# Designed miniproteins, single chains, continued (2): the designs that were tried, part 99

Each design is a single chain, and the fold is of that chain. pLDDT is the mean over its residues in the fold that is shown.

## One batch from the design tools (miniprotein)

Design m7432
Fold by ESMFold2-Fast:
Structure m7432 (fold): chain A 74 residues (1-74)
Amino acid sequence: RRARLRAKLRLLANMSDEELAALEKRLGLPPGTAERLQTAAIAALMERRPSLRAVARLAGVSPATLSRYLSQLP
């Protein structure tokens, strides 16, 4: 489960600006949300044990909101 979270964080960290804009459009996210999520993902990947709550705190979203966004990623 931690491995699955890390995989999704790596996906976000490696997205281009165009991919982030496409993600925001597809998921109906507020402007700048995908960029904020990418920044939080990069920071969280520096941790030995990244948690959903820590990523949510860094991104400025609730853990429930982050969980919903991550469930839409492959």
Scores: mean pLDDT 74

Design m7433
Fold by ESMFold2-Fast:
Structure m7433 (fold): chain A 50 residues (1-50)
Amino acid sequence: MEVKVGDEVTLANGVKGTVVALVESGGVRYAVIEFADGTTEAVPVSDLTV
């Protein structure tokens, strides 16, 4: 596992954010990422770069 709560991550489009939560749904682990503008998004951990 490469990502944890508090990590800065980069999305495939180059946008950076901070992991604020980790959740599991349907056997897939998702990171809830908070961006600088206050937007949050759930992204599969496999789609993140740290």
Scores: mean pLDDT 76

Design m7434
Fold by ESMFold2-Fast:
Structure m7434 (fold): chain A 91 residues (1-91)
Amino acid sequence: MERFKQKVKPNEELKKILSELGITKDEVTLAEILDAIVRYLAEKGLFDPEDPRIADVSDTPLGKLLGVDKFDLRDFDALEERILKYTEIIE
């Protein structure tokens, strides 16, 4: 099964971040989570103006939740793995 299409249940901290972006569902796909995160980063102006594939998240609840200072969107698999640690997989 494609991980991107996997239904997951976010933990309370991730769900709070997602709800601020209009995602209030109890079950969401990983694709919906990643889309919400990218929109969050854009709304906060956190993308590096010289490389828009890199976002500084050090001072955000999202960065603190995932234990990272920066997201590199070129390493999509690593970002996906970090997010999945804060979700319960729905069968």
Scores: mean pLDDT 73

Design m7435
Fold by ESMFold2-Fast:
Structure m7435 (fold): chain A 89 residues (1-89)
Amino acid sequence: MIEELRAERPEALAALVAAAAPEVRERVRALVERAFELYEEAAREKDPEEARRLYAEAAHLMLTALGLAAGLAEAEADAKARELAEKLL
């Protein structure tokens, strides 16, 4: 999961976007790009508690993108992603 959150992995982003239905591809891309931004911010964060929060938000966005790519409605993908992100922490 950490390797998939790196901004330097454009192949993973391209594959995920391509797997999504055409109408949600831009939303999937936006979620993954934001997750990578939060991951980079977390990696630079000096406060362990704040870093954990940023990693959790990055995971939430990435899991939401995966849910959308799998054909879930955005609200359902977001809700499931939130539950999974909490379990991983």
Scores: mean pLDDT 75

Design m7436
Fold by ESMFold2-Fast:
Structure m7436 (fold): chain A 84 residues (1-84)
Amino acid sequence: MMYSEEEVEQHLKEILAWYGSPSAQRLARVKAALDALVEAVKQNPSWRPLVISVLETVLKEPARDAADVEIHAAIEAAIKELKA
């Protein structure tokens, strides 16, 4: 599957929107968006530095609850995969 610049941007926006949401589904939604984002970046490696920078910015926000702790762990795993 080929991913467009639009898909990378949409997945980043989706992660940010769900991360800020009080929804009980936010952990599952952010994880799904992260998986899609990692695959999109693998198809468009020129976007990797920007995506890593945005994800690192999210990690600078303090964890509000246990779901945020799991989201931060998922983001750290995604960054490691993108750097490999």
Scores: mean pLDDT 77

Design m7437
Fold by ESMFold2-Fast:
Structure m7437 (fold): chain A 80 residues (1-80)
Amino acid sequence: MSPGERYELGMEIQERIIKAVAADPSITPAEGEEIQKMMVELTRALVAGDYEKAFELLDEMKEKFPQYSEVLDEIKELIE
């Protein structure tokens, strides 16, 4: 995957997570901030080609926010 393709993938991932969070009225401001921080780290890992780090971050997000498991699993399929 080229650096440009990894950047486009990062944008797609951010869009999917933002849509899921926007559709969830139960999320607290603190949880929203945590998700944003994890999303930034995930995008950096992807742009760097650090897929192991990206998968670890996705697994951590699924454990902390099980309500997003479906969208996060779809994201894993997009990476490889």
Scores: mean pLDDT 80

Design m7438
Fold by ESMFold2-Fast:
Structure m7438 (fold): chain A 60 residues (1-60)
Amino acid sequence: SEREKGLEGAIALFRETADAVDRIVQIEVDYKNDPSITKEERDKRIEEVLAEHEKRRAEI
């Protein structure tokens, strides 16, 4: 049913959002622990995760 498909889509969207947050947390941890990673590189990696998250959300 459309309602069941809507619920599956909502769960998939929630899981994708949780995954995107986990990816960002990992970038922040790497930045904190590795002084060779610049602020610009960290910011770029976060922007790439957000762009990928937007693309993945559009596919759900």
Scores: mean pLDDT 84

Design m7439
Fold by ESMFold2-Fast:
Structure m7439 (fold): chain A 77 residues (1-77)
Amino acid sequence: VVLYNVLGGVYLKQKKYEEALKAYQKALELSSALPPSEKVATRQGLQDLKEELEASSVPQKEQLLAQVDQLLQQSLM
C-alpha cells in the first residue's frame, strides 16, 4: 500500500496522471486490509493529484478529475 502511494507520487512528479491515478486506486483497494492511516495517506496523494491536474492542461483532465473526486469520496467511507 505504501509502495503504491510512493509510485503514485513518482508518476505525479513525472506528469503521468493516468498512471498516478491507477497507483492511488490500487493503494485504496489494498487499504481495506490495513490500518485507517493507509487510507488517509492515499487520500492525501489523491488530493495532490487533484491539485496538479487542476494546474495542468492535459487531455482527459475533466475525466481524470472526476475519477479523483470519486476515489476521494470513497476514501471517506
Scores: mean pLDDT 76

Design m7440
Fold by ESMFold2-Fast:
Structure m7440 (fold): chain A 82 residues (1-82)
Amino acid sequence: RLEKEEEVIKKYEETAKANENAPPEEKREVVRKLTREAARELAELITDEEIAEIRKQYPSLSPESQELADWLLEEAERVREE
């Protein structure tokens, strides 16, 4: 589990970094699409305790990390739909 979680995060970080110099609108769209894909994969692995931890750390995150956290929490809620 941890190994796959770290690989998903690494893939996201590498792709975000590769698009760092793109125009703001293009950068946002690329990051958004990749973050939603990564969030969906991470949502299958993330626990309720980890969700609570993310919510607790939320105010200390950068705006970019807050957007990632928002998408991750949204996808995690969708995956937990019963």
Scores: mean pLDDT 69

Design m7441
Fold by ESMFold2-Fast:
Structure m7441 (fold): chain A 68 residues (1-68)
Amino acid sequence: SMMEQLEKSIENLVALAVEMVRQGVVTPEQALHIVEQMVRRIADELNLSEEEKEEFIRKAVERLREAL
């Protein structure tokens, strides 16, 4: 489903962001901003509701914070 694909994309994006921080390419603060912006853009392109968009952003940011 579209939601399962979006969830997988968020997992992959978070994993990439964690690796970029560990490699010193970006700071944790920069990684959090990038992930938030990317998820927001993807949700907007998929025409998700504001509620769904904010939920996916929150989940992505929470996952990244827990992994850092």
Scores: mean pLDDT 85

Design m7442
Fold by ESMFold2-Fast:
Structure m7442 (fold): chain A 74 residues (1-74)
Amino acid sequence: MTQLKIELDLSKLSREEAFKLVLEKLREERPDMPEEERERIAQEVVDGALGLRDFFASLGATVTKITVTVFVPD
């Protein structure tokens, strides 16, 4: 199992830019993983981070940066 820590600046990154950042981290740490699987994990991570931002915004809080720890199975 691979543990990745990824920092997403949601105030500056579009969904597409965040996806590319997560995907590049997965390519660097798990070059053995199929690209389709890397893309799937990257999409899930980005969707989760944006969901948290939107949730906190509903409470009147501003979230500009999220650090996501991803556990990838071998």
Scores: mean pLDDT 78

Design m7443
Fold by ESMFold2-Fast:
Parts: structure tokens; sequence; C-alpha cells
Structure m7443 (fold): chain A 100 residues (1-100)
């Protein structure tokens, strides 16, 4: 999904610039678009990629977001993709609140 991939690329760029709040907002939008397309594995992977870059650049909320994404990966491995995506989005939103 080209629009979702553009949002991921922008989120990674923003994370590298230290704009962690905006990076997580773009990541949430990308995850939602991939989920709407039924591409749940790519949605979860996109969340992980952005949070990993945010953590590397010093985002305080990245550890909280990563905790949610780790739970989402576990749910996806159980075939619970819809619950996994909701959990990943919740993790990103909690990370967003910490980084304010």
Amino acid sequence: MEEAEKLVDKAIELAREGKHTEALKYAIQAVKLYAEAGDYPTAIRAALRVVTEARRSGAKGADEALKGIQKAIDLANQGKYEEAVKTAIEGLEKGLEVDK
C-alpha cells in the first residue's frame, strides 16, 4: 500500500530528526491504513520499524510503545491479527503520551 509506505518513510525521517511525537502520529496512521487493507503483518512491522528508530534517537515513549508492539507480535503469532493491530496502535498512543 503506497500511501501507508509513504507515511512510514516520513515517520522514520521525523524520528531521525528527533521529532518523536510527529513520528509516532504518522506511524499510527500507517498502521491503520495497512490494517484497513488487511495487511496486518506489514502494519505490525511498520510500527516496530518506526519505534526502533525513535528509540535509537532517544524517544522516552519508545520503550512503552515497544512493549505494546511486542505484545502485538505475540498476538499475531497466535493468529489474532485484529487484536494484534489494536494492541500495536494502543502501544504507539501510550508512547505518544510519554513523549509529550
Scores: mean pLDDT 84

Design m7444
Fold by ESMFold2-Fast:
Structure m7444 (fold): chain A 87 residues (1-87)
Amino acid sequence: SSSIKRDAEILIKTGQSVVDMMQRAADLYRQGRVSAATVQRVRDVAQWIVKQLQKIIEQLTDEDLIKKAQEVIAKLQQAIADLDALL
């Protein structure tokens, strides 16, 4: 449906923004400008977005959107691993 496609596009864009936020949180943490607790909260949001993207992929028929969602999941999972390595 058009609603599912729109929700997928929003989640993909949100996921990409969260990747950028995690990279910035890592940089700020290395500089001593943000707490480990703040980094952990951003990481937890990223894990939630991964779960939402995985669920919406099951409802998608658009191959390009599925591919973009999978690419964002991979980037989020890599960013989570990178943050875990810092903590």
Scores: mean pLDDT 89

Design m7445
Fold by ESMFold2-Fast:
Structure m7445 (fold): chain A 118 residues (1-118)
Amino acid sequence: DVADAIVAALDEARELVAEAPVSEEAKARIVRLLEEAKAAVAAGDYDAAVEALLEAAREVARAIPDKRVAEALVMALEALAGAARAAAAGDDATARGNIAAARAFLEEARRELERLKE
């Protein structure tokens, strides 16, 4: 359940990154890190998932020029890293709280991306 919820949030993050106004090379790097995190979560390797998520957050902060979009995506990825850490520790309540926070930040990123379109 927790792993499935993290994977679902990662799929949402991937779709938002695909819509971000950033180079194809930067999108490919971020998407690769999100897919690495997804594979690690599916394998129960939460430590590897945390490293991939924090690297993805650094790439987002560096590559995405709109501050509000970048900040919302960074906060979502950092919250997912927190969820993965909590899951590794067997703290399901903290993991669920961090997944809820990540979903809220992903929704904020979606709103900011829609603002940029029109």
Scores: mean pLDDT 89

Design m7446
Fold by ESMFold2-Fast:
Structure m7446 (fold): chain A 74 residues (1-74)
Amino acid sequence: MDEILDFTARLARERASELSEGVVLIAVSVLTFGSEDMSLEELAEEVERLAEREKDPEAAEVLREVARYLRELA
């Protein structure tokens, strides 16, 4: 789980300039690899915590939109 969230944070930093496309790709990655032990709501909460810890404001915004997208799927 933690490794998947670290990978998600790195994807957010790389895709910050492509906000909409980055959100979809990161959400798909989290759903594919992160959902084994957690519900969509729990995944969204962990991604939101990553956003709060992210120093890059554009990457933080991508992570917040990913968390929001995951909650809407729940």
Scores: mean pLDDT 67

Design m7447
Fold by ESMFold2-Fast:
Structure m7447 (fold): chain A 92 residues (1-92)
Amino acid sequence: SALPSEEEIRNELLAAIQGLRDIAREYNLPEEILEMVREAFELLAAGRYREALETLLRAIDLMLEVMEDPEVKATLERMRERLLELLRALEE
């Protein structure tokens, strides 16, 4: 579809939140990153999709700075590209 539905955006944000949380825990990333992912979940639960997306993008940027595994970095970069696409869809 040309634009994702609200349900599709919500489901993709939930999947991103779960994936980022799991990566942050597995690789013992700074607590600040887990706090940002939690903030994004709370924003999503409040229906604040744009703010949730912006918070997740900031979390990914911080994760990319501290992550050393090139395969995990590639995964984070793909997630970042997808979240940017969703943000553009919300902004037109």
Scores: mean pLDDT 85

Design m7448
Fold by ESMFold2-Fast:
Structure m7448 (fold): chain A 97 residues (1-97)
Amino acid sequence: MKKVAHVGAGDLEEAKKEIDAAVAAGAEEIVIGVDAESEKSIRNAQELIKYIAEHYPDLKVTVRLRGVEDEEKAAEAKERLEKAAKEAGKEVEIVIE
């Protein structure tokens, strides 16, 4: 069974530590939980995508956008995250809940 780790985008430094620990434990995929209505959460997720692309290029990344009461805000957050992934050269799956 594939090892998947879940991290939140609420705190950038804590999320980096959780990613490092998950990879050390053999995680093959990271799922990043992002609050689509939180600018801090979106910015942290953009930085986490860049961090993973730089340090763990073979690690699969999925982003889950939560708190989506406004579909326009969810679409904007998705576009920003897709742009960050493209600029980092990392393939990222983005799912809106």
Scores: mean pLDDT 83

Design m7449
Fold by ESMFold2-Fast:
Structure m7449 (fold): chain A 85 residues (1-85)
Amino acid sequence: AEEYLEKGDEYFRKGDFKKALEWYQKAIEIAEKEGNKELLARAYFHLGELYFVMLQFEEADKYRKKAAELYKELGDEVNARLAQI
């Protein structure tokens, strides 16, 4: 599960945004199946950052809001606020 998020981050750092997107989507699928809200929030946050770098601002805003909502549900007010920046 965590491994998929790490793979997404690796490709994002290398500038391979298409592969980064694929691995973040896999991380989301696994997090949803496992009910891991923390991993799901992190995957949405990274996906929002990826879309922002790709200049896909509507998609970036969508995933940042999803991440913030999940962090708020988890009581993580710091990461919830960071997801809105």
Scores: mean pLDDT 82

Design m7450
Fold by ESMFold2-Fast:
Structure m7450 (fold): chain A 117 residues (1-117)
Amino acid sequence: MARKLAAAARAARLAAESGDPEAARRVAETEGGLNVTEVSTEREDGVIIGSVEAADLGKRIEAAIGNRPEEELRKLIEERGGEPATLVEVRSPADAERAIAESDEALRAALRRILAE
């Protein structure tokens, strides 16, 4: 199973069970790879709102197209309309799985555009 999927799901459960939005935010950002905007503890399953970014995007692209600085590669993606981040709402493990899958597809699209040049 994807480590990020498990971490994102754990963060949502932590928000619901502990009522500690700061602890949930830390797990979602550090382990889940989410750029967290909001954490809700009002629902039984919890809710995390944030952006899902492609982890190690620069390293993955560097391996594919040669030895270029990560920051330069990110700028190339952004300038070509590649969106390495997607704003998502995570309410359950299933929602976290969908969000991660969608983020991974966005990363593949960005890589295809860069490699096509």
Scores: mean pLDDT 50

Design m7451
Fold by ESMFold2-Fast:
Structure m7451 (fold): chain A 68 residues (1-68)
Amino acid sequence: SSMDEELIENFVKMAEELAKELKARGFSREQIREVLERMFDWFVSQTPLSPEQKEKLREKIEEIVEKI
């Protein structure tokens, strides 16, 4: 649904902002990945996502980590 898409977009934005903040604080790429993965697990526990949506979101997290 449109609402689920908005929640995913908001999560991605929060993840990007968090990744930048952690990088500024001297966290390694691997440490940032771990934090974003935990954030993903929490989000998935709160939001009923399809398997396809979960995979796409995991890919976006990897993209965020790569851009750091």
Scores: mean pLDDT 84

Design m7452
Fold by ESMFold2-Fast:
Structure m7452 (fold): chain A 88 residues (1-88)
Amino acid sequence: LTAEEAYEIFKKKLEETGVDISKYDELIRKAAEAVVKYVKGEIDEKQFAEALAPLTRAILNDPSLTEEEKLKILRAFNEAVKEIKKKA
């Protein structure tokens, strides 16, 4: 599993929400890299959670998103993480 493959899984799941996620591309790429490092054993569970926190905070603090849209994005993000972990 590569960071690029993980990024494609995140992008697909997030795009399925129908919410515009283009402004989060950099944070999504960093999240994909963190998932790959975690499944390779390069970082522990705490470091992995800390690496994902910036994306979660950016979504929760976005005033242009409704609470419903925020929940949809966060659920899609969690599903992408589960799918990536299954492939490792």
Scores: mean pLDDT 81

Design m7453
Fold by ESMFold2-Fast:
Structure m7453 (fold): chain A 88 residues (1-88)
Amino acid sequence: SEVEARAREIAGRIRKVGEIAAQGLADPATKALADQLLQLGLQASKYVDQALKNRDDKELAQQYLDKAEKLVSQAEELAAQLKKAIAA
């Protein structure tokens, strides 16, 4: 279904953000940003779960996926900042 396909895409993006966040946890200089990324990923995952639980209501499911996507997009911007900080 369209809901399941979009949920899989967003889940993949959450996983990538989590992998970047994990790299920042060991350094005190990057830990706060890494923790923020993990929190955004956790919130986005909860919206993906809500979308899948409500997949028979396509409008409601898409609204949850829209919320998840906004959080993931924010996390991806912060992940780019974290990658630059780790490389410095």
Scores: mean pLDDT 88

Design m7454
Fold by ESMFold2-Fast:
Order: C-alpha cells, then structure tokens, then sequence
Structure m7454 (fold): chain A 98 residues (1-98)
C-alpha cells in the first residue's frame, strides 16, 4: 500500500512550507492564517492522492509527475472526483475566503 508513503510525503511538504513561511513572514497572525490554509490544502491533497492511488494504482512517485504526463485514465478519474466532490470543494473554497 502506498498510503503511508503518500502521507509521509505530504507531511514533509507541509513541514517545509511552514519553515519557509516562518523564515519570510514576521507577523504572527499572518503566519497562523497561512499555516491554517496550508493544513486544509494538505488534507485535500491527501484525499485526492489516496483516491488516485486506489483507483488508478499510482505510486507516490507517479503523483509527483506533471499533470501533462498523467495517463488519460488518471485525468478522467480526476475529472470524476472533481464533479462528484464539487459541493465539498465549493464549501472548502468559501471557508478559505473567510
């Protein structure tokens, strides 16, 4: 199962993003807001990558490839996911605007 590898990579990406924000921003409220947005994006990314791993049998390395290199089957699964999860994605975007 690629689940543990995908979770580890997303966590490592999130930790690096936190370090970059803390190095460049000095406003504690802006840092907190940026971290909250990144955490929500990381959760959505994890859900998408786990779905692709299960449906398209992609490894964590495959998921690191540019979208232009993804197979037609993976692109169709992404479109289906977006359509089926449109209400959830809309709610997520509205939450980010608050």
Amino acid sequence: SNKEEIEKKIKEQLEKAYEQIEATEKDEEEIKKAKEILEKLAELQLEIQLMLSEKAKLSAEDLSSPLSELSKEVQEELEKFAKENEPKLKEFVEELKK
Scores: mean pLDDT 66

Design m7455
Fold by ESMFold2-Fast:
Structure m7455 (fold): chain A 83 residues (1-83)
Amino acid sequence: DREKEVELAIEGTAEALLKAGESEEYAQALFEGEKGTETIARLAPTASAAANYVTAEAFAYDPRASQEAVDVARDAANAKIAA
């Protein structure tokens, strides 16, 4: 089921972020839907480029995520990679 695949992808992303040393608040925000996207946008400037990229990809599969929050996370990741 696509829905179960999306849930597993979000869970796997959160676990990977925690193992990479990202904050629990950032990882937990992945499960918060629309409220989580605001938290991720706020924390994105301090997170790693890889974390922001993976988060943007996870949100692309979550219909609760806003396009604006996905764009902010992706743009933050691209900015860090380009620097």
Scores: mean pLDDT 62

Design m7456
Fold by ESMFold2-Fast:
Structure m7456 (fold): chain A 117 residues (1-117)
Amino acid sequence: LKDKAKQTLEDAAADELATSQRFHDASLTSDLETSLELDSDGLFEATQSVIYKKLADKVPSLSDDQVKQLMADQAQLEQKTSQIYADKSKVSPHSDLYQAAAQDEQAHSQKFAQVAA
């Protein structure tokens, strides 16, 4: 359980950092309002990357029930973020970027839920 949970959090942390960079790169060529939204979403992803690294470091010290609960909580968070990005994809000029982010968050949610089971 713990090694799989740690690895899943480390993999998610790397993917969040990559998504943060894509949002930042898109912000550089956008209008002011779109740029501010993309930068905000990019900072959120960068912050989640840092959180997931800290959670991965903590996993060895947790009980198996605490690891299952942690992974279930992350699965719900990613599912909610996926829906937010799916909704943003319908109105953003960067629809493809938000659709890709929504799919990545949905994949993370599924991986976290599989570790929680």
Scores: mean pLDDT 92

Design m7457
Fold by ESMFold2-Fast:
Structure m7457 (fold): chain A 91 residues (1-91)
Amino acid sequence: SNFDRVLELRRELGALADRSVTREEVEAALDRILDQARRDGLESESLGITPETSREELVEAVKRLLEASLRAYEALKAGDLEKARAIDEEV
């Protein structure tokens, strides 16, 4: 599911946020993450990602998924299962 992909992307971005890597390594890892999201997006029209989607549009799509994942996590942390479910259904 798109949610599983978002969790995987979040895990990889979390590792980059440790600041234990160089800026060049962060940029290379981000490119790999965005390329994977582009490939996955070809199977999901709900994300609006197509072969023609620009890098900037892809970044915005990935950002929306990450923000939705964070909101779902915050809802789960607060015990709001209905809100978390609604967010999960959006992705």
Scores: mean pLDDT 58

Design m7458
Fold by ESMFold2-Fast:
Structure m7458 (fold): chain A 70 residues (1-70)
Amino acid sequence: MKEKAIEEIDRLHDEAAARAAAGTPDESNQVVAKAANRIIKIGDEAGLSEEEIIAHLQRLGDRVAAAFAA
């Protein structure tokens, strides 16, 4: 179900942003890479389009950048 997949992705965004902001740059890079890989898998399994998956990855990047700027 796409709705459940989107909810899981949103949770991963929140967790990754919080962990990235709390860590060193190296730790943040690892957290973001791990979250991105999981988002790709969840999106693919749920039948999300490539464009939808890319949009979620862009949102992850934006959320992490915003957390560092705060």
Scores: mean pLDDT 77

Design m7459
Fold by ESMFold2-Fast:
Structure m7459 (fold): chain A 100 residues (1-100)
Amino acid sequence: MKELEEAVRRAEEAKKKLEEAIKAGDDEKAVEAAKEAVEAAERAYRLALETGEYELGRRALEIAREAVMLALRHVEINITELIGMGLRLIGMELDLELEE
């Protein structure tokens, strides 16, 4: 549980770094922050599957998806990689919602 909460927090912190990088016009830092958010969300997704804490896993994935969408709107580099990450996050969100 603490590890999953830390993963959610890391996703939130990465999104804040992304917003700061965008304001600074630093596309490379914005992409790095988006990747950090995705990595934190993927960790949260795996932990959610192991623990049954699906709401926290979904929250982390939602934060990372918002970060990827924000990066896609403002950056001009690594667009294909960002799209791929966004699609992967959507797949993970659906998996958590459809768990029976």
Scores: mean pLDDT 82

Design m7460
Fold by ESMFold2-Fast:
Structure m7460 (fold): chain A 87 residues (1-87)
Amino acid sequence: MPSPEEQLLALLEEAIRLAEEGRREEARRVLDTMVAEYRDTVATLPPEVQRLLDKAMAAVYLAIETGDPGLLAVARRLLARARELLA
């Protein structure tokens, strides 16, 4: 079974992927699910990981609103760094 931390990273990756495909409404729903689960899990995460996920979620929300692919690239880099710190 994936850990709560692994599940958060998977939800963020899916939201980024859906947004990259132009499936903005689905991306928003996945991101909203991630935010809800993040609120329950955040206290168990290292502070550096919390900062990375906060920035990544904000970038994805803004990318969904604006359609800016550069923000999705930023979110992907932040997600990759969070994965490295949790490995």
Scores: mean pLDDT 85

Design m7461
Fold by ESMFold2-Fast:
Structure m7461 (fold): chain A 104 residues (1-104)
Amino acid sequence: MSELEKARLEFDRVVRETLDRIRQATSDEEILQAFEEGAKRMIEILKKVKDPEVQKELLDYFKAVVDGLINYLKEKYGFSDETVERLKEIAEKAIKEMEEILKK
């Protein structure tokens, strides 16, 4: 299995565990916390990748995953526009942190 394939599987695992936490959440704050912690775990996976080209491909994959996840959560749970915007802010912050890692 390639380094990219292994890292994508780890990302998919984090997505599944994050969704499980969201399903158990009783408040918007718990959902936002689960989403933020999931994003931080994905940043740590990207930091462990040694190949810069693999890191770049993981960033592109992350962008697609978070966009799909936010859309899924909006449709499935009927979140307010305010909660959706907060999810987008968490995603944008994580993307920025990943982009800074790629600049080294």
Scores: mean pLDDT 82

Design m7462
Fold by ESMFold2-Fast:
Structure m7462 (fold): chain A 87 residues (1-87)
Amino acid sequence: SMDDQIQRWQRISRIRRDTIIQIRDTIIDGVSNDMPFRDIMSRIRSITDDMGRRLGSEGMPQSQIDRIRDDMIRWARTMYDTMMRQR
């Protein structure tokens, strides 16, 4: 039971880490190719939707998924702004 819970949390952690990497790479590629902000954010929403499905498969409640998704989208906006200011 405890080992099963640890394995579940390790899978959740990997899903979240993979999502962060995909968001980062999407922003870097989008900014480097002068992609419109709206299109970059559309791709990020699709990535976070995929994360939500994967987290849901691990039994995470929808309210918690929505919070994580919103936090990641907010972080992505901050990352985009930071990269645009450094150009």
Scores: mean pLDDT 89

Design m7463
Fold by ESMFold2-Fast:
Structure m7463 (fold): chain A 82 residues (1-82)
Amino acid sequence: MEELLEAARLLLEAQRLGSEARAAGYDPELVAEAERLAREALELIARAAGLPSLEAADALLQAAPGSRDPEALAAALAAVAA
């Protein structure tokens, strides 16, 4: 659960930075930071759910219902992983 909660926080921060980058005309430094955080989140999801790849972690994320609350997002990821 803790790893999925951390992944949820990183995903929401990546989404925030992605929105900031878009508002700033796609600042490459903000885009790069958002992509870095999203990758770290997928690595945590893969480890927590015992998945073999980042692609599998992304598929699990796509199957989970979206949320802007990190605890709700973590719970959704845990439910889909079960």
Scores: mean pLDDT 81

Design m7464
Fold by ESMFold2-Fast:
Structure m7464 (fold): chain A 57 residues (1-57)
Amino acid sequence: SADIKALQEKLRSLGIPVKVDGVYDANAKRGVKAFQKLSGLEVDGVLDEAARAALAA
């Protein structure tokens, strides 16, 4: 999906190594957890509204 691909691109721009394939798998979830820790969000690996808003910024 385009949203997941955009998330993966942003994670890579922040130095978090993820594949940019548009698939939300274990690798993407690990990247989301790293992003949540970096952004001060709850580290649960769930792409919630706060994580989506941070992605859009």
Scores: mean pLDDT 73

Design m7465
Fold by ESMFold2-Fast:
Structure m7465 (fold): chain A 81 residues (1-81)
Amino acid sequence: MREAAILLTAAKLHLVAAVLAREGYGSEEDRRNSEEAAIENAKRAGELGGPEYVEEAARAARKLGLEEVAERLEEYLREMK
């Protein structure tokens, strides 16, 4: 799915932006905005392409130490049918 792959890529870029903000290259608001954008794009990718896209985003978030983002995506995965 082309659209789902693009949204997953966008989600991963927002995860990287959240890490950079956390490391001092942005504000706390920048970090929160990037985390929310990552979650939104990951959820949309899952809606279009299936739960595997949300799983990949959650895995990427965990590897980056964004535990709250990973937990929110894992919760959404349990709600997906």
Scores: mean pLDDT 86

